# Designed miniproteins, single chains, continued (4), part 114

Each design is a single chain, and the fold is of that chain. pLDDT is the mean over its residues in the fold that is shown.

## One batch from the design tools (miniprotein)

Design m15963
Fold by ESMFold2-Fast:
Parts: C-alpha cells; sequence; structure tokens
Structure m15963 (fold): chain A 67 residues (1-67)
C-alpha cells in the first residue's frame, strides 16, 4: 500500500539523516589532536555508523574519511 511505501521512505530518510550527522561529527573529531579521549570518541562514532549501515559500509566510509 502507499502507506507502507511512505513508512519505508520515511525510515530510510531518517537513517540517512542520522548517518550524515554521525559522519560530520566524526570528520570534526578526526581533525582534532590525536589524544586517547578523541580516539575513544572516534571509535564510538564508528560503532554507531556500523549499527546504522552495517560493518561493510561503515568500513568503506571510514577508509574514505582516512584517505
Amino acid sequence: SRAEELKERINANGKQIQLDYLVENLKKLMGRPNTPRVQALIERYREAIRKVVGEEEADKLMAELEG
């Protein structure tokens, strides 16, 4: 039904917005001095991204951000 299609699109859009927010914050953290606290925050954002897009896509995104 149209209602199911709309729900799926809303959920997909919500995940994309969350992913964009996480990636922007991760980029800002990667620009900071490499301290143990910053490393721990980076790892938390990596885990959050993995939960949104899965491990394979998260690893690709991390490689792109580090390259």
Scores: mean pLDDT 77

Design m15964
Fold by ESMFold2-Fast:
Structure m15964 (fold): chain A 66 residues (1-66)
Amino acid sequence: AMNQKVLEFLEKIDVKPEMTKKELIQHLSELTGLSVEDIEAIVPSVQAFREDPYKVAEELLQLMDL
């Protein structure tokens, strides 16, 4: 079952179809407080995020010890 906390985090990310990799990484860095380098390790491309946004959000929350 999907975790409500992960779903709420995904809603905050609000990924636009036209969002570039640079914009996505910057946005995630601002939301999480994680470095751009840490975000790039989890999100190597916009396509990777779009294929499994729930998994990416869960991995980011885990990296934050949340």
Scores: mean pLDDT 75

Design m15965
Fold by ESMFold2-Fast:
Structure m15965 (fold): chain A 59 residues (1-59)
Amino acid sequence: GPGSRGALAAARAGARAGGLAAGEKQGMDTVKESNEAAGRTLSDEEARAAGRALALAGQ
C-alpha cells in the first residue's frame, strides 16, 4: 500500500544521512505509523526488523 513506499523512502533517506541505524529507526517509525493508520498493531521488535529490512533493501 501507500505506506510501504513511504517506509522504504524514509529508511533509504535515514540510511544515507545517518547510516544503517538511522535508516532502521526511520523505517521502523514509518512502518508503525502506517500499520496504526490501517488498524494493525506491531510489536517494537517486528517494526524494528521491518525497518532494518527496508534500510538494507535501500542500499
Scores: mean pLDDT 72

Design m15966
Fold by ESMFold2-Fast:
Structure m15966 (fold): chain A 62 residues (1-62)
Amino acid sequence: SSRQPLLDKALERAKKVGFPVVVTYLVGMIERPKVVVNNEEELREVVSSLPDDAVLLSVERA
């Protein structure tokens, strides 16, 4: 499935709050991992590596 709309939404939020940002996502129905992202390239890598059932919950300033 295409992740471009999800990436675009995450990038818009990151640009508003400023890097570094903390990205929180839901994996399955159980895990809520957090990752610190320092720039746009790292954000692209995080979004592209998400499992198919993952939901982006938040992008907040670190």
Scores: mean pLDDT 76

Design m15967
Fold by ESMFold2-Fast:
Structure m15967 (fold): chain A 65 residues (1-65)
Amino acid sequence: GKAHAGRAGEGAARAAYDAGLASEEEAKRMIEAGKQANSPEEAGKAVREAGRGAGGRAGYQLASL
């Protein structure tokens, strides 16, 4: 569900932020993208799309998951 999708996006964004791969603003954007998805698969796609705008390093980390 939407809550499950949001949690997946939040986990990925938090891991990227803690690893120094994403800024706080980039992580927030990734979390919001995940929350708008209706499934974990859709959340993964939305978070990757948001990660492209959040800098290539964050996008690379998401592509490696």
Scores: mean pLDDT 60

Design m15968
Fold by ESMFold2-Fast:
Structure m15968 (fold): chain A 89 residues (1-89)
Amino acid sequence: EKLEELNRKHQELWKEIQASPPEEKLAKLKEWLEEKAKELAEKEGRPELAEEALELAKRALEAQQAGDEAEIAAIEAQADELAARLAAE
């Protein structure tokens, strides 16, 4: 029940992130990755994916602070791939 509701919430947040302006997109993407990592570690028992999500969130913050457009694009692509993997049954 709670897990299904959380998955729907995360899918909605991911869709909102994709529609956001670049500056807002990074902030929302970082929040989504951190929230998803917590869920993966605490409720789904998938620590490897939680670690990947946390690493992407950390890299997003660092790239935003550095203004590294290439790294930002790479993080967005990796987050999209992670979201697709998490959506698969």
Scores: mean pLDDT 72

Design m15969
Fold by ESMFold2-Fast:
Structure m15969 (fold): chain A 85 residues (1-85)
Amino acid sequence: MEEKAKEFENTVRELLENKDYKGVLEILEKELSPEQVEFARELARRMGAKSEEDFTAREILLLQEMIIDEKSLEELEELVERGLK
């Protein structure tokens, strides 16, 4: 799993650097349940995104926290409440 986790993190980073948000979302959504994805979208809306692109970037950030850092839904909500972008 360590090898795959590192490869996954590198792939997500490269797509983000290229602003390929759709590609990132497709990869992240495959690793998570529909409930986790919807929760991340709800949190992204609560963060007050100023554009559709900004909303998508925030959703990606939250999805990454769940996959890479294995953050629980409660920990993600705390990050948003703390005012982290």
Scores: mean pLDDT 71

Design m15970
Fold by ESMFold2-Fast:
Structure m15970 (fold): chain A 74 residues (1-74)
Amino acid sequence: SSSLQQQIEELERQLQVASPEERAELLYKLGLAYEEAGDLRKAILYYQLLLHEFPESEYAEEARERLAKLVAEL
């Protein structure tokens, strides 16, 4: 099994070549992965990018809730 860091690197590679339809899911997955890794600043960055680019996506509500919790921890 790939380490969490290897999964993050793979998701970042996928994001670089992603279609617009794939981007929202990848931004959300990167937010989750960085949150799990304890990199709260990067998790916040990816959730903010998701909400800025795709405010109406299926991931937007969960991203808002996660972002609110993370910014309260800083």
Scores: mean pLDDT 85

Design m15971
Fold by ESMFold2-Fast:
Structure m15971 (fold): chain A 142 residues (1-142)
Amino acid sequence: SLLEEFKERVIEIAEETIREAERLKKEGKISEELAEVTIEGGRRLRELVENTEFRSLEELLRAVLRILAEMYRKMAEIAKDPSLSRRYAQAARILEEGARTGAPVEALEVVAGLSRDIDPALARMAERFAELAREAERALSS
C-alpha cells in the first residue's frame, strides 16, 4: 500500500541518519553526546514505524515530527553553547507546532534551514523528511 511505502522510506531516512551520525562521531566532527541523541532518535523512528499500525499518512507524519521534536529538545538540554541550545529549542518548538497544526512540510523546511547553522547531518535528515512530507501531501490531495 501507499502507507507501507512511506513507512519503508521513514525507516530508510532513519537508518541513513544513524549511519551519518556514527560517521561524524568517528571523525570527531560532532560531540559523542549529540551523536548519541541522533542515533537514539533514528532508532526510535524505526521502532515506531515497525511496531505501530497507522491509519493514515497524516498520522505517520505527525508521529515522525513528534520524535524529531524530542530529539531537538534533548539536544537543546545537552548543548553547552547557549546559542546552539536556543536554536535546538526553536527547532523543537517548530516541529511540535507542525505536528499540532498539520503543516509538516513547512515545519521541516524551516527546521532544515535552522539546522544548517548547527549540524549539516540534521539539515539533510530534515530535508529528506520535508521531501517525504511533500510527496504525502500530493498523495492526500488526490
Scores: mean pLDDT 85

Design m15972
Fold by ESMFold2-Fast:
Structure m15972 (fold): chain A 75 residues (1-75)
Amino acid sequence: YKYRATVLLKKALTPEQQKKLKEEVEKIGAKAGIQNLDDGRTLVVIEAETEEQVKKAIELVESYAEIESVEVEEL
C-alpha cells in the first residue's frame, strides 16, 4: 500500500459495526484494522494504494462515529 491513515474515533464501535466498516472499506479497495481502546475510543488504521481510496475510507469511518483526529502518511 502507498498510503496509510490513522483515525481516532471518539467512541467505541460494536463488533457488528467493526465488521460492517471493514467490509465497506474493502469494497473501495482499501484495508482497515480496527481496535477498541481501553478509554472507550476506537483506533482505525486504513491502508490503500491511492489517496482517493484513503479519502473515501475516512468518509466511511466518519459515518460510524465522530473523528477526534486523522493522520495521513504516504509510505
Scores: mean pLDDT 82

Design m15973
Fold by ESMFold2-Fast:
Structure m15973 (fold): chain A 64 residues (1-64)
Amino acid sequence: GTPVRITATEDTVVEDEDGRLVFVPKGTVLEGELLSENEHVLVLRLPDGRELTIPKSKFEVTPL
């Protein structure tokens, strides 16, 4: 995937690959590989192998 950095613009919740909800505080920075995206969400693979479904409205996305 494409390496990206995402930054939480507000407190939010994201879903992992097992459907578990993960709380993400405002200002959290995550870096990983962009696996897929649509108009509402992107799927990010973290360096530890976790995949998160990220709501695009709650994050700033920066290519690395």
Scores: mean pLDDT 85

Design m15974
Fold by ESMFold2-Fast:
Formats: C-alpha cells, structure tokens, sequence
Structure m15974 (fold): chain A 88 residues (1-88)
C-alpha cells in the first residue's frame, strides 16, 4: 500500500518535471514517453537514448527527495511527541 502511493507520487512529479523540460508532450504520461523513447533508442536514435537516461536520472532524484521528506516527517513527529510528553 505505502509503496504504491510512493510510486504514484514519483510518476506524478516525474511527469511534471519532464513536461517543464520539454522531454515529453503535454498529452503524454511519463510511462508512455519512456516506452516510446526506449523503442526509438533500440532503433538507434541517440537523442531518444539521451532522453531515456534523463528520465532515469530524474526518477532517481525524485525518489531520493521523497525518501528525504519521509525522514523529515518522522523527525517532526518525534519532536511533536516529545513536546506532548513535556506538556502532560
């Protein structure tokens, strides 16, 4: 359940960043773009290969950002629990 929500968030952020960079079309999902670009790269399109690499790099960066947010959220929760114990 948690892993599926993380995957959805990664795909959403990835799609937004790829549209901002002009790597994918406005009407195209990150998954659709990735499949299309892999097919073109397999046919010898070097530009498509570079775009595939960029998609992979962005996906890893977004995954790392989400992992860091999860860690920060845990730290905030622990700080709030300590404050609640001090007020009790």
Amino acid sequence: MENEKIKEEILKRLTEKLKEKGIIKEDESAVEAYKRLIELANEGDEEALEKVIEIQKLALEIAAEIANLKEKSKEILEALEKLKKEKA
Scores: mean pLDDT 74

Design m15975
Fold by ESMFold2-Fast:
Structure m15975 (fold): chain A 91 residues (1-91)
Amino acid sequence: MALTADQANAEMEAIIADIDALLDQKLKGEISSDEFHARFTALYTRAVRLYEAQRDVIPEDLYQRLERVVGRATTMLLMEGKAAPQPAPLR
């Protein structure tokens, strides 16, 4: 079933917060590069699927916040010699 706009926005904000927390842990050296790669890939996949299903109800500012944290996490993965998440339907 389709989520309400409030539910979709709350889930996207939770994903953004989880990516921010993951980035903070990586910057503090609290997690390995492999753990960061695995956890970020899962969060990115969830964000992509949510955005594709609920595009019309997710506001542009929330999408821009997602793009910012995804960009930072992708840069981190590339610096660690890991593959970036595929350029999937958010482009």
Scores: mean pLDDT 76

Design m15976
Fold by ESMFold2-Fast:
Structure m15976 (fold): chain A 86 residues (1-86)
Amino acid sequence: MEVQLFVDEDTPDEVVERAKEALEKLGYKVKIVESPEDIDLNKPVLYLRRISEDEVALRLIENGKVVGEKIVPLDQLEEAIRELLK
């Protein structure tokens, strides 16, 4: 299973590093995806909501298919992954 972390230029590096470390400790492969500001067409629902500095947007990919997407506070990252895997 792959976890994609969606970040923009305003997302703090510390938040990205903490999220990646937490997900890798859970055994997930993490890919960081930078979202250009001007690509709103046909984008996931995640990009219709502003992400706070303490939040990350994530997408779960299994066998090339999207299993789930969510914007989550950094402190709830593990719980969010478990909920998406139900």
Scores: mean pLDDT 67

Design m15977
Fold by ESMFold2-Fast:
Parts: structure tokens; sequence; C-alpha cells
Structure m15977 (fold): chain A 62 residues (1-62)
């Protein structure tokens, strides 16, 4: 639902804000963040949430 989409959007925003698009050094290894996002993707059942998490993973891997 809308709440779940907003939560997934916040996850994506957090990935972007935490340095992957800002150019600032991340305080933790990118692989750790990617693992967290991938683990969340494994338990997400809403396709819209899965898409937002995939977008966040794409940002985190750039």
Amino acid sequence: GAVALKAASIVKQCAEKNGFSAGDPDPFPPSVLLNILEDNLKVAKDPAIQKCLEDAISVASS
C-alpha cells in the first residue's frame, strides 16, 4: 500500500543521502549497505517495494 511505498522510498532516499550520489565518503563499506538492501529485498513481497529497493541498490552500487 501507500505506507509501504513511502517506506521503500525512504530507504532509497537514505541510500542516496548517505553519500552515493553526494560524493562524500561513506562511514561504512558499500558492501555492508548493499547486503542490508539485498536482505530487505528478499523479504519484500510487494513488487513496488521490490522496485524501490532495487533502485536503492543501484544507487548504492554506483
Scores: mean pLDDT 60

Design m15978
Fold by ESMFold2-Fast:
Structure m15978 (fold): chain A 58 residues (1-58)
Amino acid sequence: AKSVCTLFPEQCEELLQKDQGLRDLENEARRVFAETGDAAAVKPLVDQLDQRLKAALA
């Protein structure tokens, strides 16, 4: 998620490289936004990504 990657850009890059699931979630969110153009449709995927990033940082 942009908010977490803004606060911890280096750690965000490492987590995305290390965890294919996080990368898949980011790619899925990007795909949904490209298809719908609707931030609300992307929100559940962004929330999942943000929760996983926060768990990995804790």
Scores: mean pLDDT 71

Design m15979
Fold by ESMFold2-Fast:
Structure m15979 (fold): chain A 56 residues (1-56)
Amino acid sequence: MTREEIIEKLAEITGVSRETAEAKLDLARDPSHPLAEPYRRAIMQRLGISEEEIRA
């Protein structure tokens, strides 16, 4: 799944704007952020995708 596909699906599922979904994905992809891991896990569970797809 591409970055743009993840952003679009996340926005649809959570009912937020595309800009807000992009910010959440960027946080999940930030290796230095303390909330990156829990956000990645939440996105994986909601979208049914792998950690590799989030990092791509």
Scores: mean pLDDT 77

Design m15980
Fold by ESMFold2-Fast:
Structure m15980 (fold): chain A 98 residues (1-98)
Amino acid sequence: SEERFEELVEFFAKKLKLSVVKLNKMSGLDFLKKAGGYRALIEKVMEEQKLDKSVKASTILQALAEQFPDKTVEEIEQEALKLDVEDGLKLIKEAVEK
């Protein structure tokens, strides 16, 4: 839901010590790097140029909120960290195509 997306944005802004405005302007790649735990995914997207510079942190966070509608924001973070490289890339691609 939109409410879950807003909660997830606030959660990551607090965790990364950023304002919501700064997080929303952040690129998806910079978000993944700063959030940590996504090393294999970062390496793969950089190698294959699969993450467009226009993809924002908000796009990734919206995709995560939609993928896990019944989970808390803390559980969504843990599920995101458990995504393998293929599933992570699929999630990002689907978010960009919507």
Scores: mean pLDDT 76

Design m15981
Fold by ESMFold2-Fast:
Parts: C-alpha cells; sequence; structure tokens
Structure m15981 (fold): chain A 64 residues (1-64)
C-alpha cells in the first residue's frame, strides 16, 4: 500500500538525511508523484530532479 511505501521510504530517507523534516517532505513528494503519474513515471521524474530520492524509492519498493 502507499501508506506502507511511505513508511519504508521515510525510514530510508531519515538514515540518509539525518533530518525527520527533510525525510518526511521528500517521502511525501515521491508518494504524491506516484498518486498523480504512477510508479514508473514518478521514478523517471525523480531520476531527473533528485536521483538520490529515486534510488531510495526503488529500495523501498523492493522491501515491500
Amino acid sequence: SLNELRGILREILYEKYKSRTLADLAAEVAVDLIKKYGVEEALKILAEINPELAEALRQALEEM
């Protein structure tokens, strides 16, 4: 589910950023892109504008 994905993604991003606020904001951006465009298109967009977030999203999807 998107709620599970968001939770996993927040954990990965918190470890990277060492900031709860930044991890939460970045995870919300990724989830919002998935809601609007789907997983494949969200990954393409993120790969262009934030490759680290795209990688974290790929990792979160693999852990589901």
Scores: mean pLDDT 86

Design m15982
Fold by ESMFold2-Fast:
Structure m15982 (fold): chain A 88 residues (1-88)
Amino acid sequence: MEQFIKEAEQAAKILGLDPKTAEEVIKNVKEAYEASKDKDDPEKSKEAQIKLGEALLILAEAYDKKEPTEEIRERIEKIKKKLEELKK
């Protein structure tokens, strides 16, 4: 848990996210891990995946703004499709 929070904080710093957006990413990561602790609840597992996906989407979109590549755009589209599938 602490390692992933550190990685999220480092990514936000490297990407130059404003403090509010950085806090949103970190909050989503923390909430995803809290939800993932209930391994026997499929709805909480789904919520964990959605929150983690939303954090990854924010980071990927910030990366695309600084270094736009076909690879990062493909990754963004895959994250969006997976989130849509999870939310139905």
Scores: mean pLDDT 77

Design m15983
Fold by ESMFold2-Fast:
Structure m15983 (fold): chain A 66 residues (1-66)
Amino acid sequence: SVEEWVELAKKIPGIKSVEALEDGKIKITEDGNPAALAGLALLLALQGSKIVSVEGETVTIQVAPL
């Protein structure tokens, strides 16, 4: 679920905030830390999610519904 994804994303070092959106999406804001970007990419790959958009320090992700 989106809520489970929010919990997982918050565990990545360098993430400032995670917001649940409608339609199975989440919005993640980071501080521009390269390590946080790498961790985010790994999180996405492990769960089969994909990046919808990247805007500066903010990434929107389509998560798989449960």
Scores: mean pLDDT 68

Design m15984
Fold by ESMFold2-Fast:
Structure m15984 (fold): chain A 60 residues (1-60)
Amino acid sequence: GTVNLFEVNGVLAIASPDPSILEPLTSEEIRAIKEWMVENGKKTLSVEELERLKAELRER
């Protein structure tokens, strides 16, 4: 599925048909993903994009 990640009044909000996709993420990891999305002009992530970002963050 697709993960919808959006900001409401400066607070990170996540909408997904499968919330378990985001379960292992810390608040700091979610923050880093949000910053990447802003840098790339994205308002939403595909599951594949999210998994790639998770892998990159965990390899550091």
Scores: mean pLDDT 61

Design m15985
Fold by ESMFold2-Fast:
Structure m15985 (fold): chain A 61 residues (1-61)
Amino acid sequence: MVVIRSEDLTTDSQVDEMVKKMVEEHIRAKKKKGIELSPEEIQQIKKSIEEQLKKMREKVL
């Protein structure tokens, strides 16, 4: 693909930004308490948030 129209998927982009923000907040909160999350734990949190947002989006459409 030589032409990329930036993010034409506004809905998906918004969901991605929300997931990123929530994951970062979780990591930051734990880090402030001296708790380091493993990459596996971060991945689990990300998946959980993604699933939750996906379900909400499906329901509220």
Scores: mean pLDDT 67

Design m15986
Fold by ESMFold2-Fast:
Structure m15986 (fold): chain A 83 residues (1-83)
Amino acid sequence: LTDEQLAAVEAQLEETQPLVRFKDGREVPEVLAAMEAFNAALEEGRLEVERVGDEVIYKDKETGKEFRTLEEAQDYLLERYTA
């Protein structure tokens, strides 16, 4: 790969997956930030994860919101840890 190709890939990652700042000052890519917020919510006991047969349901204990995918739950929790 050329330096231009590497720079283009890095710039595209920053543009499509911008860095997210947590309230504690950490900056991480959006996909990692969502995962870190998810893990923090699990450690705090805010997030409930239930398995119903082959389905996985993620619930926010405070609001009662349900998510049927990991990605949706992570995005929801990310917003709570960044805003």
Scores: mean pLDDT 71

Design m15987
Fold by ESMFold2-Fast:
Structure m15987 (fold): chain A 77 residues (1-77)
Amino acid sequence: SLEEEREKKAQELLEKARIAFLNGDYETAIKYAKEAAELGSPELQALAYDIIAHSLEVLGKKEEAEKYRQKALELRA
């Protein structure tokens, strides 16, 4: 289904974001995580927002990081 296809693509993008984060490529991690969040379930969105928040924190963007932490918490509530 279209929903299953979107979820699979979101999972692939989330994996790319995680790999980029582990390699220290925080800007690429944010890019792929944002794309994953647009396509994925609330569970995948929360995981994507965690990667965005951590990447922003490492880049010194504390205020932006906190926004994404709050978004992830709201999805898990």
Scores: mean pLDDT 87

Design m15988
Fold by ESMFold2-Fast:
Structure m15988 (fold): chain A 75 residues (1-75)
Amino acid sequence: SAQVLNLANELEKQAALVRSMAEKGLLVDLAEQAVELAPADQKDSVRTLLGYLKKAESVEELKKAAVALANELRR
């Protein structure tokens, strides 16, 4: 729980700092760690949101997907 919340907070923090698509890999790495640690009942929703993050083609989409994933992890 605490580890998942720490990853959610870090994902949101890094999302706010993103200036280019070169930083996508960092957000994907944090999100993949969060998916691994997520409770079984959240894994499907978190995997779907990770998919959106991986498909992001702009900084705006990347930030939106990362924040959505962070919010899901806090449920």
Scores: mean pLDDT 82

Design m15989
Fold by ESMFold2-Fast:
Structure m15989 (fold): chain A 59 residues (1-59)
Amino acid sequence: SAEAERYAERARNAARAAAELGDAQGFKTAQEHADLAEKAPTPEEARAHMLKASEAAGG
């Protein structure tokens, strides 16, 4: 759905932000959650992974 795709996009943006800050651990964890958000079957699951990606990227 479009809503799930938006959450996945936000998760990917969190991973990029962590990479730009040189946070290798935050990037790795955020990237894993971004991949899970992209593959999530529901917008709710995609949103949950997006939030975890944002937390991993340091907020």
Scores: mean pLDDT 83

Design m15990
Fold by ESMFold2-Fast:
Structure m15990 (fold): chain A 69 residues (1-69)
Amino acid sequence: MEASAAETIRENLRRAGASDEALEVYERMAREAGVSPETGLLSAEIIRLAIHMSRERPEEAKRLREEMA
């Protein structure tokens, strides 16, 4: 369930044009938005925000990715 949900979100974000950086951002954003990244309950709004952040604010995506690393 957790793995399938995460995989579905990953594929959806990727299809919407999200990069690997956006995938890292989605996990961080989910946590900050009060949604568990493991749950995979990423709404369309969060998906759009993750894509927008990766595209418009790549530095923010990089920053979040480095924090995770």
Scores: mean pLDDT 59

Design m15991
Fold by ESMFold2-Fast:
Structure m15991 (fold): chain A 93 residues (1-93)
Amino acid sequence: SDEVSKISNYLETVYLLLTSDARKLLAEYLVNELNLTLDELQSILESSDSVMTPEKKELTKIFMAARLLDKDNTGIINKEEMEDAIKIVKNHS
């Protein structure tokens, strides 16, 4: 969808640690399962507010899990690591 493309492009500018496939997978999850728009995602990620919305908590957990799954210590998260991170968060949220 257009929204997946917008979020994928936005993630490329703010999260340089994701491969293109990992970025697309994350964007598809955010749009299709969390029903987030680009504007909502930007608000969540750029907000300095201490209030943790359910969506912000979910996204934070996904990034934390993905960082723990970066076994090669390259600092770059690939599609398989992103898929595993999303699965872990969904099963333990």
Scores: mean pLDDT 72

Design m15992
Fold by ESMFold2-Fast:
Order: C-alpha cells, then sequence, then structure tokens
Structure m15992 (fold): chain A 88 residues (1-88)
C-alpha cells in the first residue's frame, strides 16, 4: 500500500477506538480499561505524528471533541494531556 492509503486505513481504525472509548464510558466500564485504550491510542499517535500533518490536525480535533463529551474526569484529563502533548 502507498503511505497515504496506509495512513487513511490507520486513521479509520483509530477513529474506531475513539468510538469505543465513548461506548465504554457510557456503559460505565472501569476507568482502568478506558485509560488503557487511551494510552494505546496515544502511543500509536506518538509513533506516527511526524508522518502526516493533515492527519494529525484531524486527530487533535477529534480528541478535543471526545474530551468535551467525556463525563469521566480521569478520562477527560488523560485526553486533554494527550492533546497538549500533540500540540507541542
Amino acid sequence: LSPELQDMIDLLRWMGDLTEVRIMERRGEPDEKILALIREMHQWILEHQSDNAELLETIIKELRRLAEESTNPRTRAALEEFVEELER
């Protein structure tokens, strides 16, 4: 696959994880499980942040939205920290 197509596929998978975080929070799943998924998402982005600037902008936008929608203070804080690190 071309790097551009691979980035798009990876973004779609990552967007799936965003949806899963929302679902887990609404279901009242344990903070530890939700935070573990957020950490996996964060690690993936850190490994790929320099590859595509437009993709990174989209990721930051969706993370900000997820943080605003989050009802869990620990989940919100983790997402806000994630965004701050990406905006460095």
Scores: mean pLDDT 76

Design m15993
Fold by ESMFold2-Fast:
Structure m15993 (fold): chain A 62 residues (1-62)
Amino acid sequence: SAEEEKLIREIEELGVKLVLLGGDVKEVEQLTNQGVAAARAGDLETARRYLEKLKERYEELL
């Protein structure tokens, strides 16, 4: 769905941004992969939780 594609894009883009900002590569990769997998499975609630975890990591780097 368009919502799944949007969430996957947002999760992947934030994951890349976090790595470039010096975030923990292993942790960011794990959160990104889990969020993308949830979105692809149609579990949008779980995908949004992983997106939120990535946003929290982003805030910690500012």
Scores: mean pLDDT 86

Design m15994
Fold by ESMFold2-Fast:
Structure m15994 (fold): chain A 88 residues (1-88)
Amino acid sequence: REELLRELARLLAEIFEFLGKEELARRLREAPLDEELVREALEELEKEVEKLAEKNREKPEEELSEEEKKIIELLKEAIARARALAEA
């Protein structure tokens, strides 16, 4: 449980740092075991996933920037960890 929260908070912090949401990323790094903060971050992540889905409709995958590719990879990791946490 604690290890899953720490890992999820770390992944979310990295994602939000790349998304330019430095304040949320900082809060996640400072309080990785704050389940309410992690939940709020997951809700924000769902909104960013929807935005990314719209962006992918507008341009081919090959035209994605390296930062956008990194964000997609981090999003996949965060979603997998969130699912593991929900099942625990």
Scores: mean pLDDT 69

Design m15995
Fold by ESMFold2-Fast:
Structure m15995 (fold): chain A 75 residues (1-75)
Amino acid sequence: SEVEELLREIIEEMEKNKLISKEEAEEIRRLVDEGRLAEALFRMIKALSKQDQSDPVVKKLLEKLGEALELLLRA
């Protein structure tokens, strides 16, 4: 699924940039694997909302999550 691939890419970038713990990332990947895409998306948004909102990386990841949400709503 295009949504699943996009969510996995965002989780990987969040881990790389230390915006999320390895444990939280593994939990979110499990939600994606189970097809619980809305819950995965919500947890990712919640994690990013706790970060520095002026960070360009955070802004780009939120834009990608918005794209994932649009794709999910059209499914």
Scores: mean pLDDT 85

Design m15996
Fold by ESMFold2-Fast:
Structure m15996 (fold): chain A 75 residues (1-75)
Amino acid sequence: KEALYKKGEDAAMAAALALAEGDRATAREHAEQSVAYYEQAGEKVLAYEVAAIVARLLGDEEAARRYEELARQLR
């Protein structure tokens, strides 16, 4: 569980770094990995929150809104 959470954090950091370098495709791949690791760790709300943030940063407003609603429903 703790190892999966750490992998999720590492993937989220890698996504942020790729986005800062302008590599949106690599950022998306790392973000998807982060979400998958958080889901495996049982952190479903955190997984959706990360997915929403990354979708918004990539300009995918519809996906961001969908993930924000999913996170809201679980609170």
Scores: mean pLDDT 75

Design m15997
Fold by ESMFold2-Fast:
Structure m15997 (fold): chain A 91 residues (1-91)
Amino acid sequence: MKIAIISTNAAIADEMAAALSAEGHTVVLQVVLDTSKSAAAVTAELKAAIAEAAAKGATTIVVTDGSTALTADQANAIVALAHSLGIEVVA
């Protein structure tokens, strides 16, 4: 599958990308979010990342660290936007 990775931790994102590539998946996008930014800025980066994933033909978005760094509203916005573009989300 073509997979996009969204994380708040570069090391976890790199490990996930390596594991998915080893399983025969194609990682088309890897994004590390700066959670020190305002909620509005983080939300804008999330929307941009999902749009780029769709443009690159991603069928699935993997979100890592969502329980610790993303708000529930941000997580729900990711799922809603990705679903509207025909992309499945795994957290």
Scores: mean pLDDT 76

Design m15998
Fold by ESMFold2-Fast:
Structure m15998 (fold): chain A 102 residues (1-102)
Amino acid sequence: SMEERQKRMEELIRNKTDLEELEELILEEGKKENLEEQAVLSIAQLRVESGEMTVAEAAEELVKEGREKVAKTLLGKYLGLDSEEVENTSVEELIERVREKE
């Protein structure tokens, strides 16, 4: 059920253990709800919050996967930019701004 999946995800996030299981649950839920891009963004945020990678590294991996829009959203959230500034700024410039802040 959705409630059981939500509870399991919250437990995995809280304990910062088994990130692979958590990533699979997030992606599966996103695919079922036709929210795959949001699921991919959530997984990228989790990898950053867990210390697995930096924001810049997560964004670069998303770009390699053809998910530039998700990468720009991740970078914009970290920089505190509004959606218009994110849309009008190149992903390369956003990555450079994040690296300067990290």
Scores: mean pLDDT 74

